# Designs tried in a protein design run: designed miniproteins, single chains, continued (4). Part 111

Each design is a single chain, and the fold is of that chain. pLDDT is the mean over its residues in the fold that is shown.

## One batch from the design tools (miniprotein)

Design m15855
Fold by ESMFold2-Fast:
Structure m15855 (fold): chain A 61 residues (1-61)
Amino acid sequence: MRELLAERTVEERDADGQLVPVRVLQYREGDSIVTEYIAPDGTVGTLRVDAAGNVSTAVHP
């Protein structure tokens, strides 16, 4: 189960260069830290860092 560590909203530029609010959620999942970036259109970008420092990214509509 994921443990919520932090939640914040940041302003980021979208693909059209407009400032949009992006919700950033950070979770602990076992020994990994998972950060989710949720755009206003519902697109989710995920950044995962495991205990060994390996980084993986994914984007889901």
Scores: mean pLDDT 76

Design m15856
Fold by ESMFold2-Fast:
Structure m15856 (fold): chain A 95 residues (1-95)
Amino acid sequence: GDKELAERLLEEARRLEREARRAEDPEEMRRLLRRVDALIDRVVSQIKDPELKRRVLEALREAVMTLLRRSEDREVILEAIGTLLRIIGELFELE
């Protein structure tokens, strides 16, 4: 059901935030951003409950914000901004 899937995706999002805090190189940060994008796709396509969808998207936003704060690489910063805007857009559609 939606709740069990959302709980799994939420735990994956929280794991990504922890990995984001430890990421040291731009290539690792870009791999984490690709994993965030894949989770956004799953949240949008597979979760029907708006409140559960919001909860996972907010956790993914925190992971992206962590990467953005820690990155000094231009390409990582630009990709993180793009992913962040995508998350904000999805959250806005839930309002």
Scores: mean pLDDT 88

Design m15857
Fold by ESMFold2-Fast:
Structure m15857 (fold): chain A 69 residues (1-69)
Amino acid sequence: HMSEEELEREVKRALADIYLGLGKLFEKQGKFDEAISLYRKALQLYREAGDEEGAKEVENILKEVESKK
């Protein structure tokens, strides 16, 4: 039996992984504005899920991508 809160965090983490992947795809295509938007969504979802490692990864990616624009 998983609590609704635990289920919600797991769903948010999975969705964050999807947005992170999409952001990386757009970054590879040189679409930095779109990538940044997707990374910001991933960051918010990782933070809501309590995934500190995922959040830190996205924060580092955002710093690098924003410096390339």
Scores: mean pLDDT 84

Design m15858
Fold by ESMFold2-Fast:
Structure m15858 (fold): chain A 85 residues (1-85)
Amino acid sequence: SEAARREVVEELRRRIMELMEKHNAPEELKKEVEEVFDRLLAGEISFEQAVGQVALLLDEHNVPEELKAEVQALLTEGAARLAAL
């Protein structure tokens, strides 16, 4: 259902934002990632497009490899949950 999809995406957004806060990510990066999730929730971009945009933003801001790996794991879990709907 659309409601279940929204819950999965909202939970994923919260968990990624918490990881970024834990790793002291730049405020600009956090804002840009939130904007990607806003577009995803609005139906303006696909989940695959959102994953690609988040990956590019993390690369652009030269974040630690640990943060990249943890975000990638959450995105993979999110994809699996959405595929099960």
Scores: mean pLDDT 87

Design m15859
Fold by ESMFold2-Fast:
Structure m15859 (fold): chain A 63 residues (1-63)
Amino acid sequence: LYLPSTITKGQIAKLYGVPVSNVTLDIDYSSPPVMIGTTTLTYVDGSKMNFPRYATLKTTVTV
């Protein structure tokens, strides 16, 4: 019933066109990831990718 809801550094790096080293993912292990919605992100070439939003997942991208 649920789609895989793992966001990887590689997927985020590809979305923003930055090196993987510029992407940080933080996971709060004090609680399981809870899907609170979805976010649609657009590549610079206009292609789109849908990502689930989680209250316990933090992402940082340095451009």
Scores: mean pLDDT 53

Design m15860
Fold by ESMFold2-Fast:
Structure m15860 (fold): chain A 102 residues (1-102)
Amino acid sequence: DEEKKERAKELKEEAKENAKKALEEGREVGELLEKAQEEGAEKEVIEKLGEAVDLLMEAVSLYDRAAHEAEIDVEKGKELLEEGRKLAEKGRKLAEEALKAL
């Protein structure tokens, strides 16, 4: 099924791009976390940045799994991609809230 192969390819490419973006964002938030800890930022800010890093790294893992599953089970790959997106969005919101409190 040519249509199924094309969907799998698109899903795999999208998952890989999302993984790369989440990894880059997680690294940047991680650097902000280290700086906040060094500068003695409030505990709530440090905790939010830490949770944001954890969520973004979990999203990377889900995206990597989605890319792998895309060629085996497209629907499962799609579910993993969507779960990854939800975690990445939650991580971004926490990082934004922490930055507003700095």
Scores: mean pLDDT 88

Design m15861
Fold by ESMFold2-Fast:
Structure m15861 (fold): chain A 109 residues (1-109)
Amino acid sequence: MIKEEDVKVLDVHEEVDANGRLVRSVVATTRPDAAALGPGDYFGVALEAVDPEKGLRTRVIVGWRGDDAAAAERFAQAQAFLDSNAEGEYRIVTGGEAVARAAEKALEE
């Protein structure tokens, strides 16, 4: 299991998407400088999109191990949920709970 002290939060990014939503994104990882992740490494993403006119909030929280063969598919499903402009949260964490939590906490700052 990973410790919170071993998790590195990468820069918080803010942008306006093609639909006019304010998107805030955070990436967290146990290996920020690694070209590839191994079975002992973890990756987490937290995203929030806000429709400024309606106040609709779409949140995506994803966390996985570097050896998760389904990681690309899970990320694509999370992207599809974000693109649907649905109100609510899409969460899938397959063993990166501490990393996903670190990204989510940084997203709320």
Scores: mean pLDDT 71

Design m15862
Fold by ESMFold2-Fast:
Structure m15862 (fold): chain A 96 residues (1-96)
Amino acid sequence: GELLTQGGRAYLQGDIDKAVEYYRKAVEADRDDPVLQAMALEELGDVYESAGDYDKAIEAYREALRVAEEALGPDSPLTVRLREKLEEVERKKKES
């Protein structure tokens, strides 16, 4: 939605704190829409990963994966993508 778009714009402008603020607002606003909530959590994970905060990225991706799996099942494209992102960030943390 609009909050995800605003978060993405803030991130592209280099404002990580503002991007996180908008994505957290999107998670709260879309509590009744699990797909939008999972996507907002995915964007939070992406922002934290790009900032090198792998612990926060792992937390965000795990919550996104849980929400997506409960709503869409384990084989949905969103669920598969989130699982791959979680595995990749966990690998990056072990290498650092």
Scores: mean pLDDT 84

Design m15863
Fold by ESMFold2-Fast:
Structure m15863 (fold): chain A 71 residues (1-71)
Amino acid sequence: SMAALAAAYAEGFRIALELGHAERRESVVASRADGTTWRITAELTAAGEVVVTVERLDAADARAHQEALRA
């Protein structure tokens, strides 16, 4: 599920931050087998909290991502 993926990403982000291998905001774009494209963003807030945002990309944003991968 997307919730499980977001939880796994948050855990990996916390570990990467502790090891000095991540910036305060990181994102990844993933395409699912159902043809949907999603952006997962992890951010360390000013309050010291890790927030993970999962957003579905519309057709235009998904196309822009595909075009960037080809460039």
Scores: mean pLDDT 73

Design m15864
Fold by ESMFold2-Fast:
Structure m15864 (fold): chain A 84 residues (1-84)
Amino acid sequence: SGSRRAALVAQFYADLLAFARNAATYGDTAQQQQLVDLVQAMIAAGVAPADIADALSRFAAQQGNDILSARFAEFSRRIREALG
């Protein structure tokens, strides 16, 4: 339902905020793996890949950290490419 999708997207934003707050404590490989794990968790929860890509793009635009913004945007792009 729309309400369940909205709740899952809101949870994803909360998880991305937690990731962003802790990103400075992770090495590059660990940051990449954490983001992969978050995306895979959303797919497993039944969120459409297009909605995940949209959420990542919107979250990237809201970040004050250029490295994190670029990383979220790149993941969004790769999900969109995988969708065709």
Scores: mean pLDDT 70

Design m15865
Fold by ESMFold2-Fast:
Structure m15865 (fold): chain A 96 residues (1-96)
Amino acid sequence: SEELKEKALKVLREIERKVQTAMEQADPLTRQVLEQIRDLVRLAISYLRQGKYDEAIKALKEAKELVESNPFIDPQLKEEITKLLDEAIKLVEELK
């Protein structure tokens, strides 16, 4: 569904924006983790555009694990990003 694909892309772009904004205020070590999360989200966008849904889901699950395992990410940001990642994963799974 093109509509579901567009919704997934919008959610992924929202995650990318939130992570990029957080990187601007982060210390160097936290910034490195946020950059890894951003790069995984960008990879998922690339896979989604290619119709590689399983690879996109894998990248998003890896991003979620990094967010959940890192104690230095702001709790509010952590909650927002994990919620958006779960939404994106659900939308991409519906595209299969």
Scores: mean pLDDT 89

Design m15866
Fold by ESMFold2-Fast:
Structure m15866 (fold): chain A 78 residues (1-78)
Amino acid sequence: MVTAYLEITTEEGKAEEIAAAIEATARATPGVVGVEVIVASDDLVRAKLVAESEEALRAAIERIRALPGVKEVKSTLE
């Protein structure tokens, strides 16, 4: 299994609603087995993803990046 930590910048005032969309999107991605999402501010969300493979992590990150209201995604692989 592989883990990624994400820092997601959203449109102002949208972090909470986009955090819910991030969690749903990550959980719906095949091979993602663990998702934790934390709203850090009104425009910043942090997430931890655990997946079966790096390919599954990349797929989840790409889908999250495509969500409306997401401005930037920074990822750290561990």
Scores: mean pLDDT 85

Design m15867
Fold by ESMFold2-Fast:
Parts: C-alpha cells; structure tokens; sequence
Structure m15867 (fold): chain A 111 residues (1-111)
C-alpha cells in the first residue's frame, strides 16, 4: 500500500531523529539542521498519506481515524520543533517518541 510505505518512511525519519538526539550532548546548529531534515521527511510523507487517503476506497470511518492520527502527529511535531528551539533534548526526545508511537498506531490501523 502507498499509505503503508509513506507511514513506514515517516517512522524511519522519526527514529533517525530520535537516534541523532540520543547520540548528542547538546543541540548544536549542525544537529538542529539534521533534525530539521528528518522533520521535513516526516512532513513530506504525511502529505503523501493525506493525498493517498483522499484517493483511497477506505471506509469513511477509517479515513476519519487516520486523519485524527495525522493531526496528533502534527501536534507532536510542533512540540518537537518547540523543544529544538528551546534546546531541550529531553522534551525533543519525548516529542519524537510521541511521533513514533502515533505513526505506529497509524500503521496498525492500515495493516
């Protein structure tokens, strides 16, 4: 499924962002740019998920559930972006954990 592929790519980007943060002692400009690249990959894949949901023959109830999970991922990304601006590694890690958890819930729903 194209939706499944896009969700899996978003999970990979979120897991890479978490790994970068776990291996970092502080959020430097270089780390900030690497994390921005991973966030952009998550956003790009969520846009692909939205496009494919619109084109899909999935039941309306499933489309509504997926849209709710996309909103939850977007909120968690907002938390991650705020934590990165605040140079708060602990808050950023928690936010990316929330992104990963919600994307995995989305994957389970479409599997």
Amino acid sequence: SKIEKAVKEAIKAAEEAKKILEESKEITREIELQLADEINKIIENLDKVLDEIEKSDLPLEKKKELLKLIDEVSEAIGKAQKALRDKDIEAALKAFEEVIKTLKEMLELIS
Scores: mean pLDDT 89

Design m15868
Fold by ESMFold2-Fast:
Structure m15868 (fold): chain A 119 residues (1-119)
Amino acid sequence: MSVSGKITAPEGAKTSIVAPGPAAAIVSAEITDASGNKYRAKLLLYLENGAEVTAKVETTWGKVVADDGTYKEIESAKTESEATYDAATQTLSGKGKASVTIEGKEYTVEMSVTATQAA
């Protein structure tokens, strides 16, 4: 399997792109705000048995952890996702966007991934 992708995230974000199986890809970004609080966005792509490709953006919202372990409340979270599957090339392709507002500050992550099953 070959996987490639692009992540646009705030400065200092930790990013990961993995393909755990022949019909799945996971892209993640962990964002650290100016106060040291951390939160994650994930784009999950998977192909259901003989059906349609599914794209899901998950934010592990509701748990921004300061150094003392306190929660920061998320004022708003918006997610967008789209995906396609090309059966001829066995390629999953998708894009996701997550926007989260915490304490009046907006953080945006944009993710794209292409995962091609080896012949």
Scores: mean pLDDT 67

Design m15869
Fold by ESMFold2-Fast:
Structure m15869 (fold): chain A 96 residues (1-96)
Amino acid sequence: SPLEERIRKKLEEMKAEIDTKVEEMVKNNQPLQKIREELERFVNRKLSEMAEELLRPLTEKGDVEGIRRVGELLSQARKELNAYIDEKLKEIEKKK
């Protein structure tokens, strides 16, 4: 669906930005805990922005099913991004 494709595109953009942030923070010798905190703040901010953008027109229309569907997709997106953060942090830990 166009909605799912739009969310997927934004997810890939967020993953690319996570990669850039990780590279910068590792180069600056940031501790793993600070990297995790920064990435979690980033994900929370971006998902909130996406929720506002996607839910506003549906709320104005009273589209209850659309609101529910967006909520499900954003929940899945959060799980995927959290898994991605965990993977990046494991890679850093292996390199020390």
Scores: mean pLDDT 87

Design m15870
Fold by ESMFold2-Fast:
Structure m15870 (fold): chain A 81 residues (1-81)
Amino acid sequence: LEERIANLEAALETLRAAGYPDGMLGEIHHAIGELLFEQGRLEEAIEHYEKAIELYSRDPSAAEALERARENLRRAKEALE
């Protein structure tokens, strides 16, 4: 899991530097959030889900991904004590 998160963070930096669309950057943040949620790292997962939602909101083609990210965020917040 740590290796996958590190690889996604590296990909995020590369794609951001290359000017890839917000929707694609949002997908990477969403994936990192899901992996962090699986590890019980809820606060970090929430940060990545919120960033994914922000990025998806700027991309009209990402409507379905935005809805999924909002649901993931809701679950993560409910899991916090």
Scores: mean pLDDT 81

Design m15871
Fold by ESMFold2-Fast:
Structure m15871 (fold): chain A 100 residues (1-100)
Amino acid sequence: SLTDKLLAEIDKMKKDKVPAKEFLEKSKEMLDLMIKEKAPMEDQLLVLRKMVQTAVEQGELDTAIEIAKYGTELLQKEYPEEKENLEEAEKSLIEDIKEK
């Protein structure tokens, strides 16, 4: 699936130790692709959480926050009826980052 391919690409970027700026750019491109391909919201959130967790594990907290905001804002535009749930998801992601 697209989701499995993107999760594998995130793991590869982590293994290859790509710079934070490149990781951020590629993460945004992957999130945009999931919107374009109409991936389920749950799959998009799964990939988003994996990106955020990977950036945190690399010590790139500002990158993790930017990815969390970018991904949840994209989802809010695609699923406006889920806005309150997605705002809560964003807050939870940012809180988890700040606890590191």
Scores: mean pLDDT 85

Design m15872
Fold by ESMFold2-Fast:
Structure m15872 (fold): chain A 107 residues (1-107)
Amino acid sequence: ERKKLLEETKKKMLEIVKDNEEAKKLVEEIVKLLENGPDSPENTLQIDELIKKIEEIVGKEAALEVGLLVGELRAKLAIEKGKKENPKLAEEAEKRLPAIIAEARAA
């Protein structure tokens, strides 16, 4: 399931930057960082820098959509991890996630 979430998010991000080979490489690096430590503070800073580089190449709107997909994936990975530690809390987080995503996309 974690691998499926990573692959689906990667596919969506690659579609956003499909017309630019350098931006595609940056997306692949973001996915690798999310695979190895989605909640790592060091990886978070590196991902933010990569999104900034994507903004420089393909523009602010495309970079914002990539950033939103990164945030959505981090939330989904945290919920999946949480299901093993505290299933009830994870179910509540999963129930609230669609509203949080909708609010973020509306901003």
Scores: mean pLDDT 78

Design m15873
Fold by ESMFold2-Fast:
Structure m15873 (fold): chain A 110 residues (1-110)
Amino acid sequence: SLIEKSKEYQKLFKEAEETKDPELVRKAAEIGLEIIDWKLAQREKIEWLFGPEAADILISGLEKARSMYEKAIQAAKEGNADEAIKLLREADKYLDSTEKKAFEVMEKLA
């Protein structure tokens, strides 16, 4: 389930931050990328549920986070755990920010 994958991502990312192991960062980033790809596959459903403006914000946020996760995987493969961790933190913070903006758009329509 999405919830179980999210918990696995959080656990692996925490271990990666503590150990600075590039392999753990890579595994965390790959799980995060699977979550993002699953959400992007729901594009039409997101638009139907949240409306086109909020959906555009959410989808654009997911696409940008996807690019950052791919860069994190590459950095981890190159043995650069610090850069990979930084990219994952920035991607997660960006996703939180875009979700907040989408929610604000939905509130203005209520």
Scores: mean pLDDT 86

Design m15874
Fold by ESMFold2-Fast:
Structure m15874 (fold): chain A 71 residues (1-71)
Amino acid sequence: MIDQQRQIIANFFMDYAKMDRSTADRIADKIINIPAQDQVPYIIQTMNRIVGKPIRITDVIAAMNKHSIAS
């Protein structure tokens, strides 16, 4: 279960932020250790720091739903 969530988050960063797998895996590992309610805000903050572009919470939710929920 934890490994699957980590891969979903890592794949999101690889696809959306175009980062390499090693970097995405390290960020995903940090995020899975954060309470679930804080994970999306942390992802938004991290994306803003790495990509330097505003990202909407709806974009993050949509991307995560494609992998974590039968969408």
Scores: mean pLDDT 69

Design m15875
Fold by ESMFold2-Fast:
Structure m15875 (fold): chain A 100 residues (1-100)
Amino acid sequence: SALDKIEEVREELEKRKAESTDPLVKAVLDLLIRELEDIAEDFKTMSEEEQKELAKRFAEGVRKLLAHLEEEHPDLSPESRALLREALERVIETLEEIAK
């Protein structure tokens, strides 16, 4: 179920946000959590094909966000960089699984 996958990754991001001490990491994860909540609400009224298309578009958006964060914040600590990369890649993977 697409909704269950969105809920699982949202809960993973909430946990990662709680464990982080970096304000930028917390802000990025908070943004993604809110976007995933909006997607979950939209999915309730969408067909499977519409859910796949939205998931595909959002995955591309998250890929662009990750690239932007890595370019604009080259002085991020290795720990914050790894956490952001792993978190955003996990969101991308989940969305791409829904888009199949």
Scores: mean pLDDT 86

Design m15876
Fold by ESMFold2-Fast:
Structure m15876 (fold): chain A 110 residues (1-110)
Amino acid sequence: SELIRELEEAMDVLTRLDEEIEAIFRSPNPDEEKVDKAVDELIETLRNFARRFRELGEDALADSLEQTAKNLEEFRKTLSTRELALEAGMEIGAVLVYLSVELLVLKKEE
């Protein structure tokens, strides 16, 4: 199934970004440039997977990822570097839970 492969790829990429953002957040002095770069990569990744899921007919999943990307753009305007890293980590966590549930449902349907 192409959808199962795309879900697994999305989870792998987002897990790597989560680990990068967590490492920045755990730093005593998080580098603003590193946070901005990681959040840019996260937003681009979410939008790229949203397009791919939409091409597979998964509009609800695509809409969810696009909404998360929009939330991150708004957080960038209002949050400090550390607060932005924390919120980005929480948003990735929520997306990973959603993707894992979708993957579990699909695998049970053969």
Scores: mean pLDDT 85

Design m15877
Fold by ESMFold2-Fast:
Structure m15877 (fold): chain A 60 residues (1-60)
Amino acid sequence: MAEFEANAKKRVEEMVEKQKAAGIELSEAEKEAIFKGYLTHDITEGSALEKAPLLSAPAA
């Protein structure tokens, strides 16, 4: 569903902004992996995988 894909893309962009604020730049491959995770519900809002998908989550 287009809405579901748009929502997943929005969450990827929000994660990119968070990572940049912490000084971490995500590659296109990492963004694609996160996007796919949202599409398959392997990554959900607030889940452990959202905080640390393939990448180490930034420390405080």
Scores: mean pLDDT 63

Design m15878
Fold by ESMFold2-Fast:
Structure m15878 (fold): chain A 84 residues (1-84)
Amino acid sequence: VQKLVEEFAEKASEEDRKRFLEEVARTAEEVKHLHDAVAEGDKEAQARVLRVTSERLRELAESLEDEKASELVRKIAEELEKLA
């Protein structure tokens, strides 16, 4: 996942990078109520955070301007889904 995020940061346009950061922040707020459960080791809460994040990133990928940036975000979403 880290290598895909680094590649996205290097290759994505400024606008696509801003959209990615905004979506990550929005998703973090959506799953904020699960934060304490994840910190306490709740595997179901962790799996839900990963699934919600993956779903939101897949939606974001469809809205990105650059096809390569879109592909990288889809791959990040797929790797997060595998961890859930």
Scores: mean pLDDT 78

Design m15879
Fold by ESMFold2-Fast:
Structure m15879 (fold): chain A 56 residues (1-56)
Amino acid sequence: AAPVAISLEEARRLLARSEVLAVESTPEKTVFTVRLDGRTYRLTIERDGRVTLEEL
């Protein structure tokens, strides 16, 4: 699926309600692999504050 831009506030709400399966952190970004309602997502938070969500 194509990544969709979301707000940092939306990302925080998603993380609070999700099961975190994996976290990968680099100086450029943090990538969370999360499960919500039987679906798996990749949440990317960039160093500049940009956030993208992609369904896997």
Scores: mean pLDDT 84

Design m15880
Fold by ESMFold2-Fast:
Structure m15880 (fold): chain A 97 residues (1-97)
Amino acid sequence: MDSLIVTRYNKKKIEESEKYLNSIEDKKIRSISLRFLSLAYRVEADLTSNPELKKLLEEMSKIAEQASKAVEEGDDEKYKELRKKFDELMKKITELL
């Protein structure tokens, strides 16, 4: 075996593996983060005495859960749509405070 060819091949394999692992880890971290965010909004919804705020927080929880699933599935268009809806709900919550 040509040791130089083996070294070049292994370096490319390592770089490709790093890109693949980094992509998976980032996707997994984003998905998990969105699931925690969904749970946080659900807890806040259960604790609020304001029925309008409760409804908005419940919708944010649902959108965060759907966004987590979209990230896992690699559905960039659905994630973008869900992010828009999330921003609109955040604006409504800010107006209630």
Scores: mean pLDDT 74

Design m15881
Fold by ESMFold2-Fast:
Parts: sequence; C-alpha cells; structure tokens
Structure m15881 (fold): chain A 62 residues (1-62)
Amino acid sequence: SIEEKLKEYYLKLLRGEKVDPEEIRQLMREAGFPEEEIDRIVSLVEQGKYREAAELIKKLLE
C-alpha cells in the first residue's frame, strides 16, 4: 500500500539513508498529505534534515 511505502521511506530517513525527494513527494501526495506539508518535508530532505522530515511524516501518518 501507499502507507507501507511511506513507512519504508520514513525508516530510511531515520537511518540517514539518501532518498529521492521526488519519490517522497509523490508518495505523500498519493497518501493525501496537504501540499504545504509535502513542500516542507521535501525541503527538509533536500537540506539533509532527515530526522526532522521523518518526524513530520510520522505526525501526518498518526
């Protein structure tokens, strides 16, 4: 599912693994995240702030 894929990317971010910002953007959009939150999370990923990006994804999944 989209939620399972997004959780996989969440775990990669927690491990500090490089992820494609556009793949994360697409998954978040398919999961129904607001565009404002998607832009914020993608920006954090591009800045290498993986932990902060992961925490925002977790908040939106809860």
Scores: mean pLDDT 83

Design m15882
Fold by ESMFold2-Fast:
Structure m15882 (fold): chain A 65 residues (1-65)
Amino acid sequence: DLRELAYKKGRDLALQTVNEMFRLLSDGVEQGKTDAAKKQIDELLAQTNRELAKLVGLSEEQLRE
C-alpha cells in the first residue's frame, strides 16, 4: 500500500518535472542561453530527486519497520 502511494506520488512528481524541464529547455534555446538553462534544469532535477528519495526512503523504512 505505501509502495503504491509512493509510486503514484513519484510518477506525478516526475511528470511535473518533465513539463518544467521542457519549458526551461524551450526558453533556453530561444534565448540562446543553453548553459544557464542547463544549470536551472540541473537544480530542478536535484530538488525532484530529493523528494523522490524521501518518498522511497519513508516507504521502505515504514514497510521494514
Scores: mean pLDDT 75

Design m15883
Fold by ESMFold2-Fast:
Structure m15883 (fold): chain A 80 residues (1-80)
Amino acid sequence: MKKITAEVKIKDYKLEPGKAGWVDVEVKLTIEENGEIKEETFELRIPVSADDTEDNVIEKVAELLKKKYPGYEIEVKRVK
């Protein structure tokens, strides 16, 4: 079984009024492969528009993880 569970914590937004900006997120991965469990934590800077919601940020992280880890079952959860 190849599975990744990602816990995403949204940090402070960096937005200029009416302009695109970014948000920093902390991503904690639990990677399960061939009966072994590995944990990895890293930060990502996600580009956002003034109209983006927190759900849009989580969706962008999920798409990045799907591209980085092809062939894995990926579950993304938001944490507070």
Scores: mean pLDDT 76

Design m15884
Fold by ESMFold2-Fast:
Structure m15884 (fold): chain A 115 residues (1-115)
Amino acid sequence: SPVIERLEELIERLRRLAEELRESVPPLAAILEVTVEELEKIRKEIEELEKQGLISEEDRQRMLEIIDQAERVLDESVARALANPTDSQVNVEEGARIRQAAVLPLTQLIQEIRK
């Protein structure tokens, strides 16, 4: 599945960033770890919906667009956090942006599909 493949790539990138940022930006690293756990659950839900034939081509395209946007937000947020590594408020806000860009839209789309 193109969606599962792209989501696995995003999860792996988030894991590597969390490990790399653990010492320099601990608040961001912690939020990335939580985001990984949430996206792993989302990946399993999407895989189950695909096995049941419940994912349309339109749903697949929407999921890919969400992942593309989440990757863009990740790049921008990591850059801002690295510019302000000691500003814990900025780092928490940037982590929240990354999590919100990926987890919330995918969760909402899954809920729409399950109706």
Scores: mean pLDDT 88

Design m15885
Fold by ESMFold2-Fast:
Structure m15885 (fold): chain A 68 residues (1-68)
Amino acid sequence: LTPEQQEEVDAGVAEIAAAVALTAFKRGSPLEESLAFLDRVGEQLPTPAARAIIEDAKAELEKLAKER
């Protein structure tokens, strides 16, 4: 993979992980479990776009938890 292709793949994986974590949390999964899942995925996806997606998802989870 070229760096550009790797960034695209990593971003796509991050988007799927974010959707899974947010959906699981909204359906009753603990915040800590959803955040830990995103942290593990983010550690394996070191591209800037993927990291931004993971961090945005973590921020959304924390916001939703405060509003519960």
Scores: mean pLDDT 80

Design m15886
Fold by ESMFold2-Fast:
Structure m15886 (fold): chain A 90 residues (1-90)
Amino acid sequence: SEIIEIIKETIKKVEEAKRNKEDLDKVFAIAEEGLQKANELALEKNDKESEEILKETAEKFLEVKGSDLSAEEKIEKIIDLLKEALKKLE
């Protein structure tokens, strides 16, 4: 699935940004772009199940983004959220 490949690529990019000690805002931008791209593809394919999973993931992502967690904890939770979404999409 192209949606699955987008989420896998997004996880890899977030992990890369973490290794390179990129700013939190860059990690957020990568995750937001990946989720948006995946959602647009789900809409184009009329894949309502994937659209629902991606919407729930985006809502949880915004909760992590707005939390009082450390930068490192936010990045780890974002990776976990994307991996959870990947399992649901498979």
Scores: mean pLDDT 87

Design m15887
Fold by ESMFold2-Fast:
Structure m15887 (fold): chain A 61 residues (1-61)
Amino acid sequence: AEELKKQLIEEAIQELETTTDPKKRKLLESVLNYYLETVEDPVLKQEIKDALNEAQEKDEL
């Protein structure tokens, strides 16, 4: 269960890094923000934060 959750989060991060569709990116960012609020693992939480920061920087002009 926990390992599967980590895999789903990692997959969402990879999709966010590779997709160029703005609607899909926004959906993935929402999903990752939800996980950021619910995940207690500090390493996984930091990975989510880093992915969201990179995505925001890339989406800026």
Scores: mean pLDDT 76

Design m15888
Fold by ESMFold2-Fast:
Order: sequence, then C-alpha cells, then structure tokens
Structure m15888 (fold): chain A 69 residues (1-69)
Amino acid sequence: NEEALRRSGEEAVRAAREMLEEMEANPEETTIAQLSAVRLLAAIARNGGHEEEARELLERADRLEKRIE
C-alpha cells in the first residue's frame, strides 16, 4: 500500500502548489484556513515520501503568512 500513499502525496503536492500560486498572487485574500489546508497537504505529501516538496510547500506557506500579518 506504499504505492497508494505515494500517489496521494503526489496529488497533495499538486493541489497545494495550485493553492499557493493563487494565494501568492492575491495575498490580501489569503486566510488562516487556506494556510492550514496547505500545511495539511504538505503533511500528506511528506507521508507519501515527498519530503523535499513538502519542505518547499511549508516554506512558501510560512513566507505567505508573514506577508499577511
């Protein structure tokens, strides 16, 4: 079942990147709920073995959070 986790991680990376691109384009419309969703997707990605991608997603989310504070 490692294969299913890997595929779920790939989907999570894709979804999170799409969300982050939209949020980064419109930081004034970014919510804490969206940041939490991205961080949850990053955790799913890491669980699927996509550690480098998960790190990228978390770093982007952290930078965006600082922009909206």
Scores: mean pLDDT 84

